# Ledger of designs, part 64: designed miniproteins, single chains, continued (5)

Each design is a single chain, and the fold is of that chain. pLDDT is the mean over its residues in the fold that is shown.

## One batch from the design tools (miniprotein)

Design m18216
Fold by ESMFold2-Fast:
Structure m18216 (fold): chain A 79 residues (1-79)
Amino acid sequence: DLEELVQKYLEEAMKKYGLTEEEVQKIIAAEKAPEEDQKKLFDVVREAQRKVIDWLLEAGRDVDDAREALARMAALEAA
């Protein structure tokens, strides 16, 4: 449910910013990722997070219901 929604919005944001999951993994694995690539990853996570929160509010759900999903998105950004 929420996990599928998070993944969907991450994929949409990655496509918007020209990143694939493979590219994201390369950025995370790089010892010295360029600042531009790090910025794109931040933009992807922020965009997806905003869409998830917006959808939850529109659906009448508490943002706290998404706390675990949001934490997983933060882990992706911080890995």
Scores: mean pLDDT 69

Design m18217
Fold by ESMFold2-Fast:
Structure m18217 (fold): chain A 98 residues (1-98)
Amino acid sequence: ELAALAEEAARYAAEGKDFDKGRELLKKLSAQNTLEALGQWVLATLRVLAEQGDEDARTLLALIENKDWDGLRELLYSTDHANEEEFQQFLTVLEAAQ
């Protein structure tokens, strides 16, 4: 299933294990609906990083799960990671995963 494949791919990346297995999982995800697959992978990666003690990933995940889009925009702008157009694209990907 899409969410399970995204989580498995994220865990393989975070553990630094078999790169070829992670790549095959990502290929399976990309064969699905692209936006939904990407969104599921992003959410799974944030959950894995938050579980490992990454406070930024935990904060991002909490904002996304609470649909605090204003807080998410403010956090991303504070790090110069995205302009408004890129933020709207990111939001579209995340909404497709839900």
Scores: mean pLDDT 63

Design m18218
Fold by ESMFold2-Fast:
Structure m18218 (fold): chain A 64 residues (1-64)
Amino acid sequence: MDERALEVAKRAASDGTDEGLAIALMIAGIEKSLGRPEVANRIKLAAFRAAGDEQGAADAEKEL
């Protein structure tokens, strides 16, 4: 259902910039504040994977 937020976050993170990753994490924070922590955790996982952050991805996966 929140596929659009996940796609936007992946696109931002895949840009390879610190700003892109920050935007993706901001989107995840918004989803969590709206009462959707599962969507937020999936966005974080996808963002860290797109950025090549293996530790961040592992930590986000544990929150699922």
Scores: mean pLDDT 73

Design m18219
Fold by ESMFold2-Fast:
Structure m18219 (fold): chain A 94 residues (1-94)
Amino acid sequence: AEVERKKAEIDAQIDKNKKTLDEYLQEAVKISSKAAIEVNKYKKQADENITKARELAATGTPEAVDEATRYVQKSQENVDKAKKIVEEAKKLAE
């Protein structure tokens, strides 16, 4: 029950992080090439973390699901960094 719930939460968070990073990349492209390049770097890092999270979650052990959660957290850090780049780029464009 708990493992299956965590797997569902991992999948939902992955989908959300992917969508949010795509949105930040679209916003960055409208503002500056530098911001777009930086956001794309974090998107690539997030994609790597997401791939590892999915592979670990697929094993179905509690230990692997806990490790998968750490990779989802790393992808969230990539999202947070992309957000800061977009916010700083918008502030500079004002």
Scores: mean pLDDT 87

Design m18220
Fold by ESMFold2-Fast:
Structure m18220 (fold): chain A 94 residues (1-94)
Amino acid sequence: SITDFLKEAINKMRTASVEEILEILDELKEKILKLEDKELASRVMTAAYTVVSEVSKTLSEEDKKKLHEKLEEILKEVGEHHNIKAEFAPSKAL
């Protein structure tokens, strides 16, 4: 299941090195770009952002910068792929 893969990837980030987190974020990007469900893509990106924010609390400023710059690049690319405005929230159309 794609959902199981995404959960495993996010859980791996909690115990991974900075280099491993960067690789996991690249893998998440590739999977998210293949998702047809914009809502699921938004939820996955929110979960990834939350985990990166949590692990960043214990990292050096240099490592925090690396993770946040990578995450922002991925958020921008995912947004542009699904729609240039990209709504990282559920559609308001019920």
Scores: mean pLDDT 72

Design m18221
Fold by ESMFold2-Fast:
Structure m18221 (fold): chain A 83 residues (1-83)
Amino acid sequence: SGMKAEEEARRKKLAEWFRKQKKESSAFGQQSLELTQQYLELEADGASEDTIKKRAAQAKATYDESLNNQIDILTQLLLKKRK
């Protein structure tokens, strides 16, 4: 709780890192990085289970099917971290 300001700063630094990595990546690599960044933002924002599940469904509809396993793993990890 007392570290909210530091958590916000870390989230911004991480977003800049992802932006840089996306520029150096293939189209597939960019999708994978974008997906990972979205899930890290959901974690930082304390997103509800409903929000996380809706984002997972939207990601599966939007991104290549080869990313479905990554979406499932990230979703399970995020849901476990909440409780």
Scores: mean pLDDT 77

Design m18222
Fold by ESMFold2-Fast:
Formats: sequence, structure tokens, C-alpha cells
Structure m18222 (fold): chain A 73 residues (1-73)
Amino acid sequence: LEKVLELLRRIKEAAEAGDLEALEETLRELAAYAASQPDQAALLEELEADPEVVAAAEEALRAGKKLYAEIAA
């Protein structure tokens, strides 16, 4: 979970900074981490059970949406 929290915080920071390269690289790293887990369903259950992870994911998603809205304008 610590690795996922780190990656979610990095995604939020990259999106808030408008750093598309860092955002894309960190998203790839998160996807690779998830794909490397032997039980992806168990990982998802652990992530959903952790309120800190859920909050971090929500913040990262909001920052990403704001960035894409700014690019589209």
C-alpha cells in the first residue's frame, strides 16, 4: 500500500504542476506495479479498505481532471 500511496501522491503533484511527462511516467509505473501483483483482486480490496488510499486516489483524479480541463480550454 505504501508504494501505491507514493505513486498516487506523485500523480497528484505532477498533474498540479502541469507536468505531462511526469504524469504519464508515474501512471505507467502505477499500471506496471498493479500488473506485477499476483492477486489483483486482493490488492484492489486492500486499496478500497484503506481510507488514506481512497482519499489520495480521489485527489489525484481531481487534479488530473483539472489539468485536462485547462489543456482543453
Scores: mean pLDDT 77

Design m18223
Fold by ESMFold2-Fast:
Structure m18223 (fold): chain A 72 residues (1-72)
Amino acid sequence: SERLEWLKKESEKIAKQLGKKGFTDEALEYLAENTKDVPKEKLEMGLAWAIATEKKEVLGLEEAKRLVDLLK
């Protein structure tokens, strides 16, 4: 989907800027399916916040679920 491809590119861009690897493909698929009604700008800010604040190099499904709950 266009939203999933956008999420992959945005996550990679933010992760690179922050010296991290960002979200896994599984986590990005979860985000794409569970944030359909969330504006891209709000989701972009949420991605940046999650990648910056999580101490993990790679963010998985657990981190994606927390982000979805935050964005509701």
Scores: mean pLDDT 84

Design m18224
Fold by ESMFold2-Fast:
Structure m18224 (fold): chain A 80 residues (1-80)
Amino acid sequence: SMEERLKFFDEESRRIQAEVLERAKSLDPLKATQVLLRTVGELTDIRLELLQNPSMTLEELRERLRRVEAETRELMEELG
C-alpha cells in the first residue's frame, strides 16, 4: 500500500539523515550544511515523486534511496 511505502521511506530517510549528520561532523560547518541541504532536498524530491506516482514500487523506492546514499558519500569524499 501507499502507507507501507511511505512508512518505509520515512524509516530509511531518518536512517540516511542520521548517518549523514554523524559523518558531516568531520567536515567544516559550511561544507556540512551543503551536504545536509542536498541530502534533505533529494529525499524531499523522492517523497514528492512517491506521492505523485502511487505505482512506484518498493524496489524502485529502495533503488532511489540507495542512489541518494551513494551521491551523498561521493559529495562528502569530494568536500573532505
Scores: mean pLDDT 85

Design m18225
Fold by ESMFold2-Fast:
Structure m18225 (fold): chain A 70 residues (1-70)
Amino acid sequence: SKMDELLKAIEELEEKIQEVMEDKSLSVEEKVEEIEKLTKDFLEKNPDMPEELKEEVKERTKKAIETIKK
């Protein structure tokens, strides 16, 4: 279903964000920039996504950035 495809795409985005967070070659600033870019590109690619899922994606990005800045 379209919902299953969107959920899978969100999971793939989370995996990419996790890879960036764990990348020891990147500075904190570079990790933030890469995560923001991944999220922006994902939202632009999926404009028809339900607003609730868009909010979930934004919240996950916020938590990832907060974790990096600890």
Scores: mean pLDDT 83

Design m18226
Fold by ESMFold2-Fast:
Structure m18226 (fold): chain A 70 residues (1-70)
Amino acid sequence: SRADQILAEVEGELQQVRDAIARKADQLIRNLLVIAAGGSLTVARRNPDVPQEEVDRLEAEYEALKAEVK
């Protein structure tokens, strides 16, 4: 479904942030990946077919990773 595709995209982008942190990528790269993940998360929040529980879970993961990148 479209909701499954949106969730997979957000999860994939959060994984890219985790991988960048693990490999100690340059701060610019980490910041750009956080921005990209935030954009995909916004798309998920605006889609009524995406379960609110899943959006809340991904938002919590996003905020934790964003704090770790700083």
Scores: mean pLDDT 87

Design m18227
Fold by ESMFold2-Fast:
Structure m18227 (fold): chain A 66 residues (1-66)
Amino acid sequence: GAMAAAREAELLRIRHELTLQVRKDYEAGKEDEMARLYRESVEKGDPEAALRLMERIRQEAEARLA
């Protein structure tokens, strides 16, 4: 029925929105750590090391939501 299909579509949308919110909350919890490591990497002349670490944190957040 049309109502069942509409409900399933809405639940998928809600799950997607919650997944994005959980990811943002996790990344926000790492914001101070990432900022500190980025500053240290820039001072050492290796900002790419901090960028790689930030990408790892993003991937870890995605893995936790899978």
Scores: mean pLDDT 66

Design m18228
Fold by ESMFold2-Fast:
Structure m18228 (fold): chain A 88 residues (1-88)
Amino acid sequence: MELIEKQREENSEKIEAVLRLVRRLFEALDAQEKVPQKAINLLVAAAIAAMAGDVETALELLREAIELLEDEEARERLLKELEEVERA
């Protein structure tokens, strides 16, 4: 039963990290003159998946949303942060 509590705590930390990525990506998208509706839809879906505890799906959706960023530097930075969350 302790293993279930540890998995829940580890998943909570990953969920918080994913939600921080969602916020950073939203800030990067908001800085653009044109925000693709697909990027917003992916970002919302990623947040919902993360809140449901589906971290793997949330990270896949975030990766697709990050690829829609116009700012190459922001894309590279956020992809690196996403890979760090995947490795944790």
Scores: mean pLDDT 77

Design m18229
Fold by ESMFold2-Fast:
Structure m18229 (fold): chain A 91 residues (1-91)
Amino acid sequence: SAEEKELRRKAVMMGATTGILRIALYIAKKYNASKEQLEKLLKRAEEKLKEMQKVKDEIMNDPKTSDDVKKYVQDSVKEMQKIIEELKELL
């Protein structure tokens, strides 16, 4: 269904979002990003985590979604939480 396609699209976008922010954090650490740059990255990560938690709840409550996809979205949320904690430690 169109609804099932949209849920799968949201799951893929969660992984892409965490990957992009992990790379951004790596670059920020490697090139000694300013406090202002780190604060902007933290705010972005926190906003994305809120969006991802809503998508995770939708997917976890969907009986048609496979366990692999459910694990993938849970792992993506955990990775975003780790990125946020690492950013807080740099500030």
Scores: mean pLDDT 87

Design m18230
Fold by ESMFold2-Fast:
Structure m18230 (fold): chain A 99 residues (1-99)
Amino acid sequence: MSEEEKEAIKEIKKILESTEGSAKEQMEKLKEKITILLENNEEFEKIVREFALEYNKDTDKFFKENEDLLKGVNPKLLEEGLGKYMVLATMYALKKLNL
């Protein structure tokens, strides 16, 4: 991994745990950092694509099976469907990569 990828991962973790700022501001920052990983880490992108396929088969079941990934995440980020999806996809990919 590049230093840019390592910093993006650190910042993602800080954003997910932070209670500061609005959910919109935190989602914008999260999207920027996720984009760095999607553009620079082929394995991360592949896992996120695999996540999307599994999530779309049964969203409720997949969420229940992976809800432990959302422990410690700011609940405000989980109030909107897109935010919940982005957070879960990111945490799923980071866990699969042992990051």
Scores: mean pLDDT 78

Design m18231
Fold by ESMFold2-Fast:
Structure m18231 (fold): chain A 85 residues (1-85)
Amino acid sequence: SQFDEDLEEFFKLASPEERKEAEELLAQVDKHLDLANAYDAKALELRKTDPELAREYLMQSMTHTMYAMLHIMNLRALISDVKKR
């Protein structure tokens, strides 16, 4: 993907500090996506037996998806900043 190509170029150009920041952002993305997937799976499991609790888990999944998106946006900004030097 274009994002994978941009990330590969970033790691060739980035300082050690910038690489560490990108690694920390990637770790936060993975953490929040794992949590989003876990909550989504629980929501799907409970949809028929406890639709109210399923809705709460779906909202938690959406919240963690938003946090992952914010970290991805920060990562994209860092990549863009490094590539235009």
Scores: mean pLDDT 90

Design m18232
Fold by ESMFold2-Fast:
Structure m18232 (fold): chain A 68 residues (1-68)
Amino acid sequence: MLEYVEAEDKELSEEELREVMNEALELAREIYKKYPENTKQLQEMMAKAQKSEKEALSLLLSTKKALE
């Protein structure tokens, strides 16, 4: 349901945005548990993704505020 995802991207509250981010991280953890053979590589990628997601969100919020 693309319109449902669109609505979330369009006007997410801070709480809802945090929830979506947490869901993505939880899915990543489930994938990592399912593929233990790539555990080492996946752990490093997860740590990087977690930092990048936080940085990306902070950058987006700062940019939007600057544009206002």
Scores: mean pLDDT 57

Design m18233
Fold by ESMFold2-Fast:
Structure m18233 (fold): chain A 74 residues (1-74)
Amino acid sequence: SALAELERELTELVVEAAATLSPEDQGRLLAGLQDVQTHRTEEALAAFVEAARAVGVPEALLRRMERLARQIVA
C-alpha cells in the first residue's frame, strides 16, 4: 500500500540519521517516529519534528522526514 511505502521510506531515513547519534538521542528520534506511525496525529508529527531538530538532524534531511511524516498523518 502507499502508506506502507511511506512508512518504509521514513523509517529508512530515520534509521540512517539515528546511526550517527548517541544512544539517548537515537531513542528520542525513534520514539517520535513510533508515535507518528502509531497515532498519526498533528501532535505526534510536531513532537517528532521537534525531536529531530533537537538531536541535530540536518535541515535538508529534517525537511524530507517532515514531508513524509505529514503524508503519513494525512
Scores: mean pLDDT 86

Design m18234
Fold by ESMFold2-Fast:
Structure m18234 (fold): chain A 73 residues (1-73)
Amino acid sequence: MDPEEMYQAAVSLGKGAIDEALKAGAISQEEGDEYLKKIDDYAKLMAGGKQEEAGKKMQKILDDIRKRIEAKL
């Protein structure tokens, strides 16, 4: 897979999750900005070939965001 495509796919997935959490009122804008930074870093690691390690870290962030949405709804 092209590294740029992998980076964009990972960032898009993460931004989608954050956007849903913000719309649900589950996180603040400041928390969303912090999650975006982590997702960007992990997406770069994925594109750089550290897919398994970055994927696990990204999954933990996505799971945390999901739990915050579930707790709000």
Scores: mean pLDDT 79

Design m18235
Fold by ESMFold2-Fast:
Structure m18235 (fold): chain A 93 residues (1-93)
Amino acid sequence: SDEEIVRQFIEDLERAIEYIKEHPELQEDFLTQLAGQLRKIADNFAEAAKPLLPRIEKLIEELLEMYKDDESLKEQLEEVKNAFEELKKKSLA
């Protein structure tokens, strides 16, 4: 179901955030993929994501705070932020 897809995304995201802390070589690609996944959810699963938005927001805010001073990731972090704002707009409409 659509709800299962969004819940699986959140569980995978929680695990991936912990993993990439110890693997800096994966961080740029991970953030790029995350922005793409958020856009896919916004386009296809916005209604199913609505009740789960607070969980997604917390994880996105943790990522943005964690890497805020890393200049090499600035572009990817902005893409993640923009993709999440699009998800919020579509889910709350």
Scores: mean pLDDT 89

Design m18236
Fold by ESMFold2-Fast:
Structure m18236 (fold): chain A 87 residues (1-87)
Amino acid sequence: MTDEELVKKTYELFKKASIEDLRKAAEEAGRRVGVSPEAARFVLVTVYELYKKGLSGEEAIDKAAEFAGLTREQVKEILRVAVELLK
């Protein structure tokens, strides 16, 4: 899956997800990546908002990593876990 496909899939699933589904996805993603649930949630919300605003998937990942103080690989892993749990 490309970075663009990963972000697009995350965006589509985020739009349909309940608050409880998003909370559980952030908790599990945080646990697997070794970051707080708050950091994982911040990444998911930031990627969603930036992609909604018209940034590319690559740009959304880069900006979320910058804003959260995480690596691109940590951001991508958070998105992969969220996609797996929200589908």
Scores: mean pLDDT 87

Design m18237
Fold by ESMFold2-Fast:
Structure m18237 (fold): chain A 67 residues (1-67)
Amino acid sequence: SLIEEVIELLKELRKKYPGKKFTISELALYVKRNSKNEELKNLPLEEREKIVSEALKKNPELQDLVK
């Protein structure tokens, strides 16, 4: 699922930059740049921001990434 792929990308980001916090727009940009999924890469920015927000809600551990 797209949400599962976003969760994995955000886990990688958290591991790479421990303690660093990002805006939702910055997280959506990270997902676009680092995703291997063309559907996820080609989503409109607003839709990609929404799926990032849903991923964060489904995995509360990742809320540490958000300002």
Scores: mean pLDDT 85

Design m18238
Fold by ESMFold2-Fast:
Structure m18238 (fold): chain A 91 residues (1-91)
Amino acid sequence: VLSKLTPEQKKKLLDAEVDVGLADILKGVAKATQKPLSESEVQKALGFYDRAIEGYKALLKEDLPPAVKAFIEKKLKTAEKEKALLIKEYA
């Protein structure tokens, strides 16, 4: 799947995946330590999800193979869902 992307598209996808991973690590540490995220950690996690969402949306505007588009659409929906859940938990 990734072999069909340009180097620039691969970098954009990797950057978005890294941002999601960073947000998930913050949430995972909070769960493992049984301590809620601080306000600054919530803001960081939201920022990571916002960057990932924008990255996925930018990729979906490009000419991509159908299988890659479907993959990125699923990733976008997951990131939007995780962001919404984080807002609900800490609002």
Scores: mean pLDDT 83

Design m18239
Fold by ESMFold2-Fast:
Structure m18239 (fold): chain A 80 residues (1-80)
Amino acid sequence: SNHIQLLQQAMDLASQGRMDLALQYIDQALDQIRQSGDIDQLAQDYGISVDDQQVRDQLTEDLFRDNALRGLRSSLRDSL
């Protein structure tokens, strides 16, 4: 589905240091998931509530799981 492609692009952009674009793709993927009604399934897969902020936080955590990038996660939230 489209959101998987957006998340893959976000991962590729993040690996290139293009964090602003990566975050835009994450936000776009979340918008598509909400519109399709897949948010409940995504929340279940991550074991979290259906709150969009928690889903976004978990996707950001997974995307920046590499220890080298984890330290930037808070800075990325502040830059949004």
Scores: mean pLDDT 58

Design m18240
Fold by ESMFold2-Fast:
Structure m18240 (fold): chain A 97 residues (1-97)
Amino acid sequence: LSQEQRDEADLALLQMVANLAKQAAEKGDVELATELARRMVRLARELLGRDASPEVLARAAEVLEEVARVLEEAGAPEEVVEEVRRVARELRERARA
């Protein structure tokens, strides 16, 4: 697969995992939501490591920012929320470079 195809596939997977994390948080399954958030961070770091396009990085940042807010509202561990927000900032910074 080309890098563009892999990056788009990883972004789609990130969006899917984000939707599952939000659903878990809404149901009060904070443990599952937290585990899914960790998977999102790993996927986002893969995108950063491959120098994904600014458009992909910006969209990934938006997805992580939304999930961080939902996790915080659901009472997820502060360390996890902070890590998700940190990675979102890294994605935003790289998208603007």
Scores: mean pLDDT 87

Design m18241
Fold by ESMFold2-Fast:
Structure m18241 (fold): chain A 92 residues (1-92)
Amino acid sequence: SRREEIEKEREEWKKEVKEDPEAAYERLLKEIKELAKKLKLEVVEESNKDEEELRKRIAEALENDKVFIETYKIDEETILKLIDLKLLLKQR
């Protein structure tokens, strides 16, 4: 049941991203920040164009129980990663 609900929410978000990626992005950011606040996790927002440095920053944030949000490249792939992050935070 819980796994099915998570997959259903993921598919609903993917549909919103396809129809209005900018609105989906803004809504995901708001919900992620609200979840992080409830969990008392620090949110780190970075605009980094270097993929290797970005990967290192994400790993460091995860080890320190921080929520990392990438703001440099607002494309479909980045938005899908935010969906996964939101669903991960909801499971905590």
Scores: mean pLDDT 70

Design m18242
Fold by ESMFold2-Fast:
Order: structure tokens, then sequence, then C-alpha cells
Structure m18242 (fold): chain A 73 residues (1-73)
């Protein structure tokens, strides 16, 4: 839903602001907050081999609802 996507994006951006490297602990905390919104929520970290960036993606029921791309630490 649009509301879920907006809230997931806000949580993802807040997590990035607090820990832009996305430590294991930060990813676990983010996942717990996302699962409180929707228990089907999953978080993926994707490295782009063609750039010095990585992307954190939030997926719910197979659909991408939020993403953020950050420079690799």
Amino acid sequence: SPELAEQAQALLEQAAAEDPSFSVEALQALLERLKALDPRAEVFVVSDPNSNTFTVEVVVDGELVASITLPRP
C-alpha cells in the first residue's frame, strides 16, 4: 500500500542517517521495526559491482516498497 511504502521508506532513511554503513545490528533493528508494520517484510543488501555503492531494499510480499543507495564504507 502507499502508506506502507511511505512508512518503510521513512524508517529506511532514518536507519541510514543513524548508521550509513548498515551494521548487522542496525539491519536487525530495522527489520524488527519493519516487521512491526508488516510481518512479511524482508531487508536485502545489494552491492553494485559497476559502482562504489550498495543498495538496501525493503521487500513485502515480493514487491519492492522502499530502497536507498549509499556509498560503500
Scores: mean pLDDT 82

Design m18243
Fold by ESMFold2-Fast:
Formats: sequence, C-alpha cells, structure tokens
Structure m18243 (fold): chain A 58 residues (1-58)
Amino acid sequence: SPMQELRDLANQAKSREELIQNMIKLVNKWIEEGKISEDEGNRLLQETMDEWQKKHGP
C-alpha cells in the first residue's frame, strides 16, 4: 500500500530532510502515474511526517 511504502522510507531515512525528499519524489511519481490524487498524496505526506515526529521529535 502507499502508506506502507512511505513507512518503509521513514524506517530507512537517516534524517528528517532525507525522509522529506524521498517521500516527495515517491508521492509525485504516484500522482504523475495516476495511482493517487494530489489530495491523497498530501494526506499521506502529512500522516507519515506526523508518525515520524511522534517517534523522533522535532
């Protein structure tokens, strides 16, 4: 699922900045391919970042 792939990226990311860059690239690819809408992509990015911040802090 898209959310699971983003969680896998979060688990592999070495920094917040790396996570953001990798997530944006993957989500933009999914939007361009018509796999998800732009609104759904924005929701997935926010949810993944919220989960990452809860575990790692700001």
Scores: mean pLDDT 82

Design m18244
Fold by ESMFold2-Fast:
Structure m18244 (fold): chain A 86 residues (1-86)
Amino acid sequence: SKEEEFKEYKEILLDESKSKEEKEEALEKIKEIIKEIAKTDFDKAVELGDELVEELFKSSDPYLRELGLELDTFIGILQIEHEVSK
C-alpha cells in the first residue's frame, strides 16, 4: 500500500547511517506518495505529511530540520492547490 511505502521511505529518511543524497531521494519519494494518497484521501495525506514534519523539526540533526522545512512548504502548496481546485 502507499501508506506502507511512506513508512519505508520515512525509515530511510530518519536513518542516521544514510547519506544526504539517500535522504533527499527518500524525501522526494515521500512527496510523490503524499500526492498519490491525496488523490483518494486528502486529509490522510496532509496528516501523514504534518506528522513527519513534526518529527523532522524535533530532530537534533540540522539537516533533517532543513528537510522538514522543505516538506512543510510542500504540504502548504498541496493544501493551497486543493482549495483552489474546489
Scores: mean pLDDT 86

Design m18245
Fold by ESMFold2-Fast:
Structure m18245 (fold): chain A 130 residues (1-130)
Amino acid sequence: SAELEALLAKIDEMIAKRDFSDLPALLREAARLVVASKSSEEARRFLDTLVKLLLANESIVVAQAEMNRELVLQIYTEELIKNLKEALLKTKSGQKIKNPEAAAIAIAYMLLMSGVTPLELKEIVDLALK
């Protein structure tokens, strides 16, 4: 959708400017729009943007996510994180991921802090894997 494209463009601008202050609100709204769209292409574009965001801040985000690994796995489950990992690797930016398991935990942690629910993440992942 045009609204999702505008949100993803704002996240790309945040990556370029290294200013992440509004990121949780934008990720929350982007996730909602992806779920509402029922579009595999929009789900893949959203996950690709998350990979780009991770790669821009990899060391900091991975360290914070590893400290919260048990919480992430308790909320989203091991199976959903495994499926998220597979979906991330299928994105255009996914080939640049050095550690797929750490990347999946880090992206899941960012989404959790943004208020994305397990049901929403499952729907996004299922759409991306189509």
Scores: mean pLDDT 85

Design m18246
Fold by ESMFold2-Fast:
Structure m18246 (fold): chain A 78 residues (1-78)
Amino acid sequence: MEELKEHLIRALKNMGVDEATAERLAEYLIETYGEDMEKIAQAMKAIRLLLQGKSVAEASRLSGVPRSHVSELRRILE
């Protein structure tokens, strides 16, 4: 869990997310998806799409992540 969290934080920071927000996003992903790497990868795609300026609805459709989860990711990013 701690190794996965650190890996996610580094990946998020490489996408332009600040340290504190990256920590909160990594915690949300682990709490929500555990070690489901496919779902985590989809959620990371959703985060990238949100950072590119896509709406919650667009990020949800393009990533396959439920709209409610993408909405929470956007809330953490703001």
Scores: mean pLDDT 85

Design m18247
Fold by ESMFold2-Fast:
Structure m18247 (fold): chain A 120 residues (1-120)
Amino acid sequence: PIEMLSLEEAQERLAEAVAAFPESFKAFIATLLELATGKKIDINDIESIKVTLTEQTENKLVLEVEITYKDGKVEKLKIEIILDEKNKKITITITFEDGKVVTIELDSKEFFEKVRKTLE
């Protein structure tokens, strides 16, 4: 289950995790984008990544992600993660700057295993 921290505490912990493990977060975001778009992203092309938690409920996280590429291009995304605990599913919705929306569904066990692998 997603632990109910205050939004401010959750924002601080996420910022600390991104600062401590930037390559793992680059890999994780690249993996989500590849799953959503079918386009392979080379993490070596990413200069930096910023992740901001904008909404947290018992079963929902909303993240704003800013990707800065080594060529100076900046891409902004909104990522919504919804946990369906009863059906053991995670729904990920990615909204791109151009207004394109992509939704993917994963088994919750597979999702958390992928997160664990990228953060270890």
Scores: mean pLDDT 76

Design m18248
Fold by ESMFold2-Fast:
Structure m18248 (fold): chain A 90 residues (1-90)
Amino acid sequence: DYVEFNKLASKAWKELGVDETVKILEEAAEKSDNPFIRTELRVLARVAKENPAFPIPYLFAYIIKKHGLEYLEKLLQSRKIEDFIKAAKE
């Protein structure tokens, strides 16, 4: 749900910060063979720099750090917010 999503995003922001989030997303974009995922991760890295209050970049970076890029790519296929919340908790 939205409340749980925001709590996890705030936790990810506190643990990573903007600079580490940008680094994780940019490095993951370089490693991805999927051009759509590559573009999305680069856009999210830019969003983290320009609009640090947006929660999504922090959650994506946190999931990549904990579980790896391949795990995030599988989550993107599900498109369920609940799956992202579960991944961020684990």
Scores: mean pLDDT 80

Design m18249
Fold by ESMFold2-Fast:
Structure m18249 (fold): chain A 70 residues (1-70)
Amino acid sequence: VFEEIDELAELAIEHDLDIVIENGSAEKNYQTLRVLDEDGNVVKSVKLTSEEQMIYASRQIARVVQRRRE
């Protein structure tokens, strides 16, 4: 899963796409990391099921945001 998180972060950086974490519509015990295109469509996603995965994904999002020009 950490390799998949890295893959999504690199995809977002290389193609200048948005990357987000979502809990879904209600209280969830997991999160989903998603890469979105310019139209807001999901290009790629990975399910985060542990605190370690969620923390790691948040750190990767911070890196992607710092690389964005917008």
Scores: mean pLDDT 72

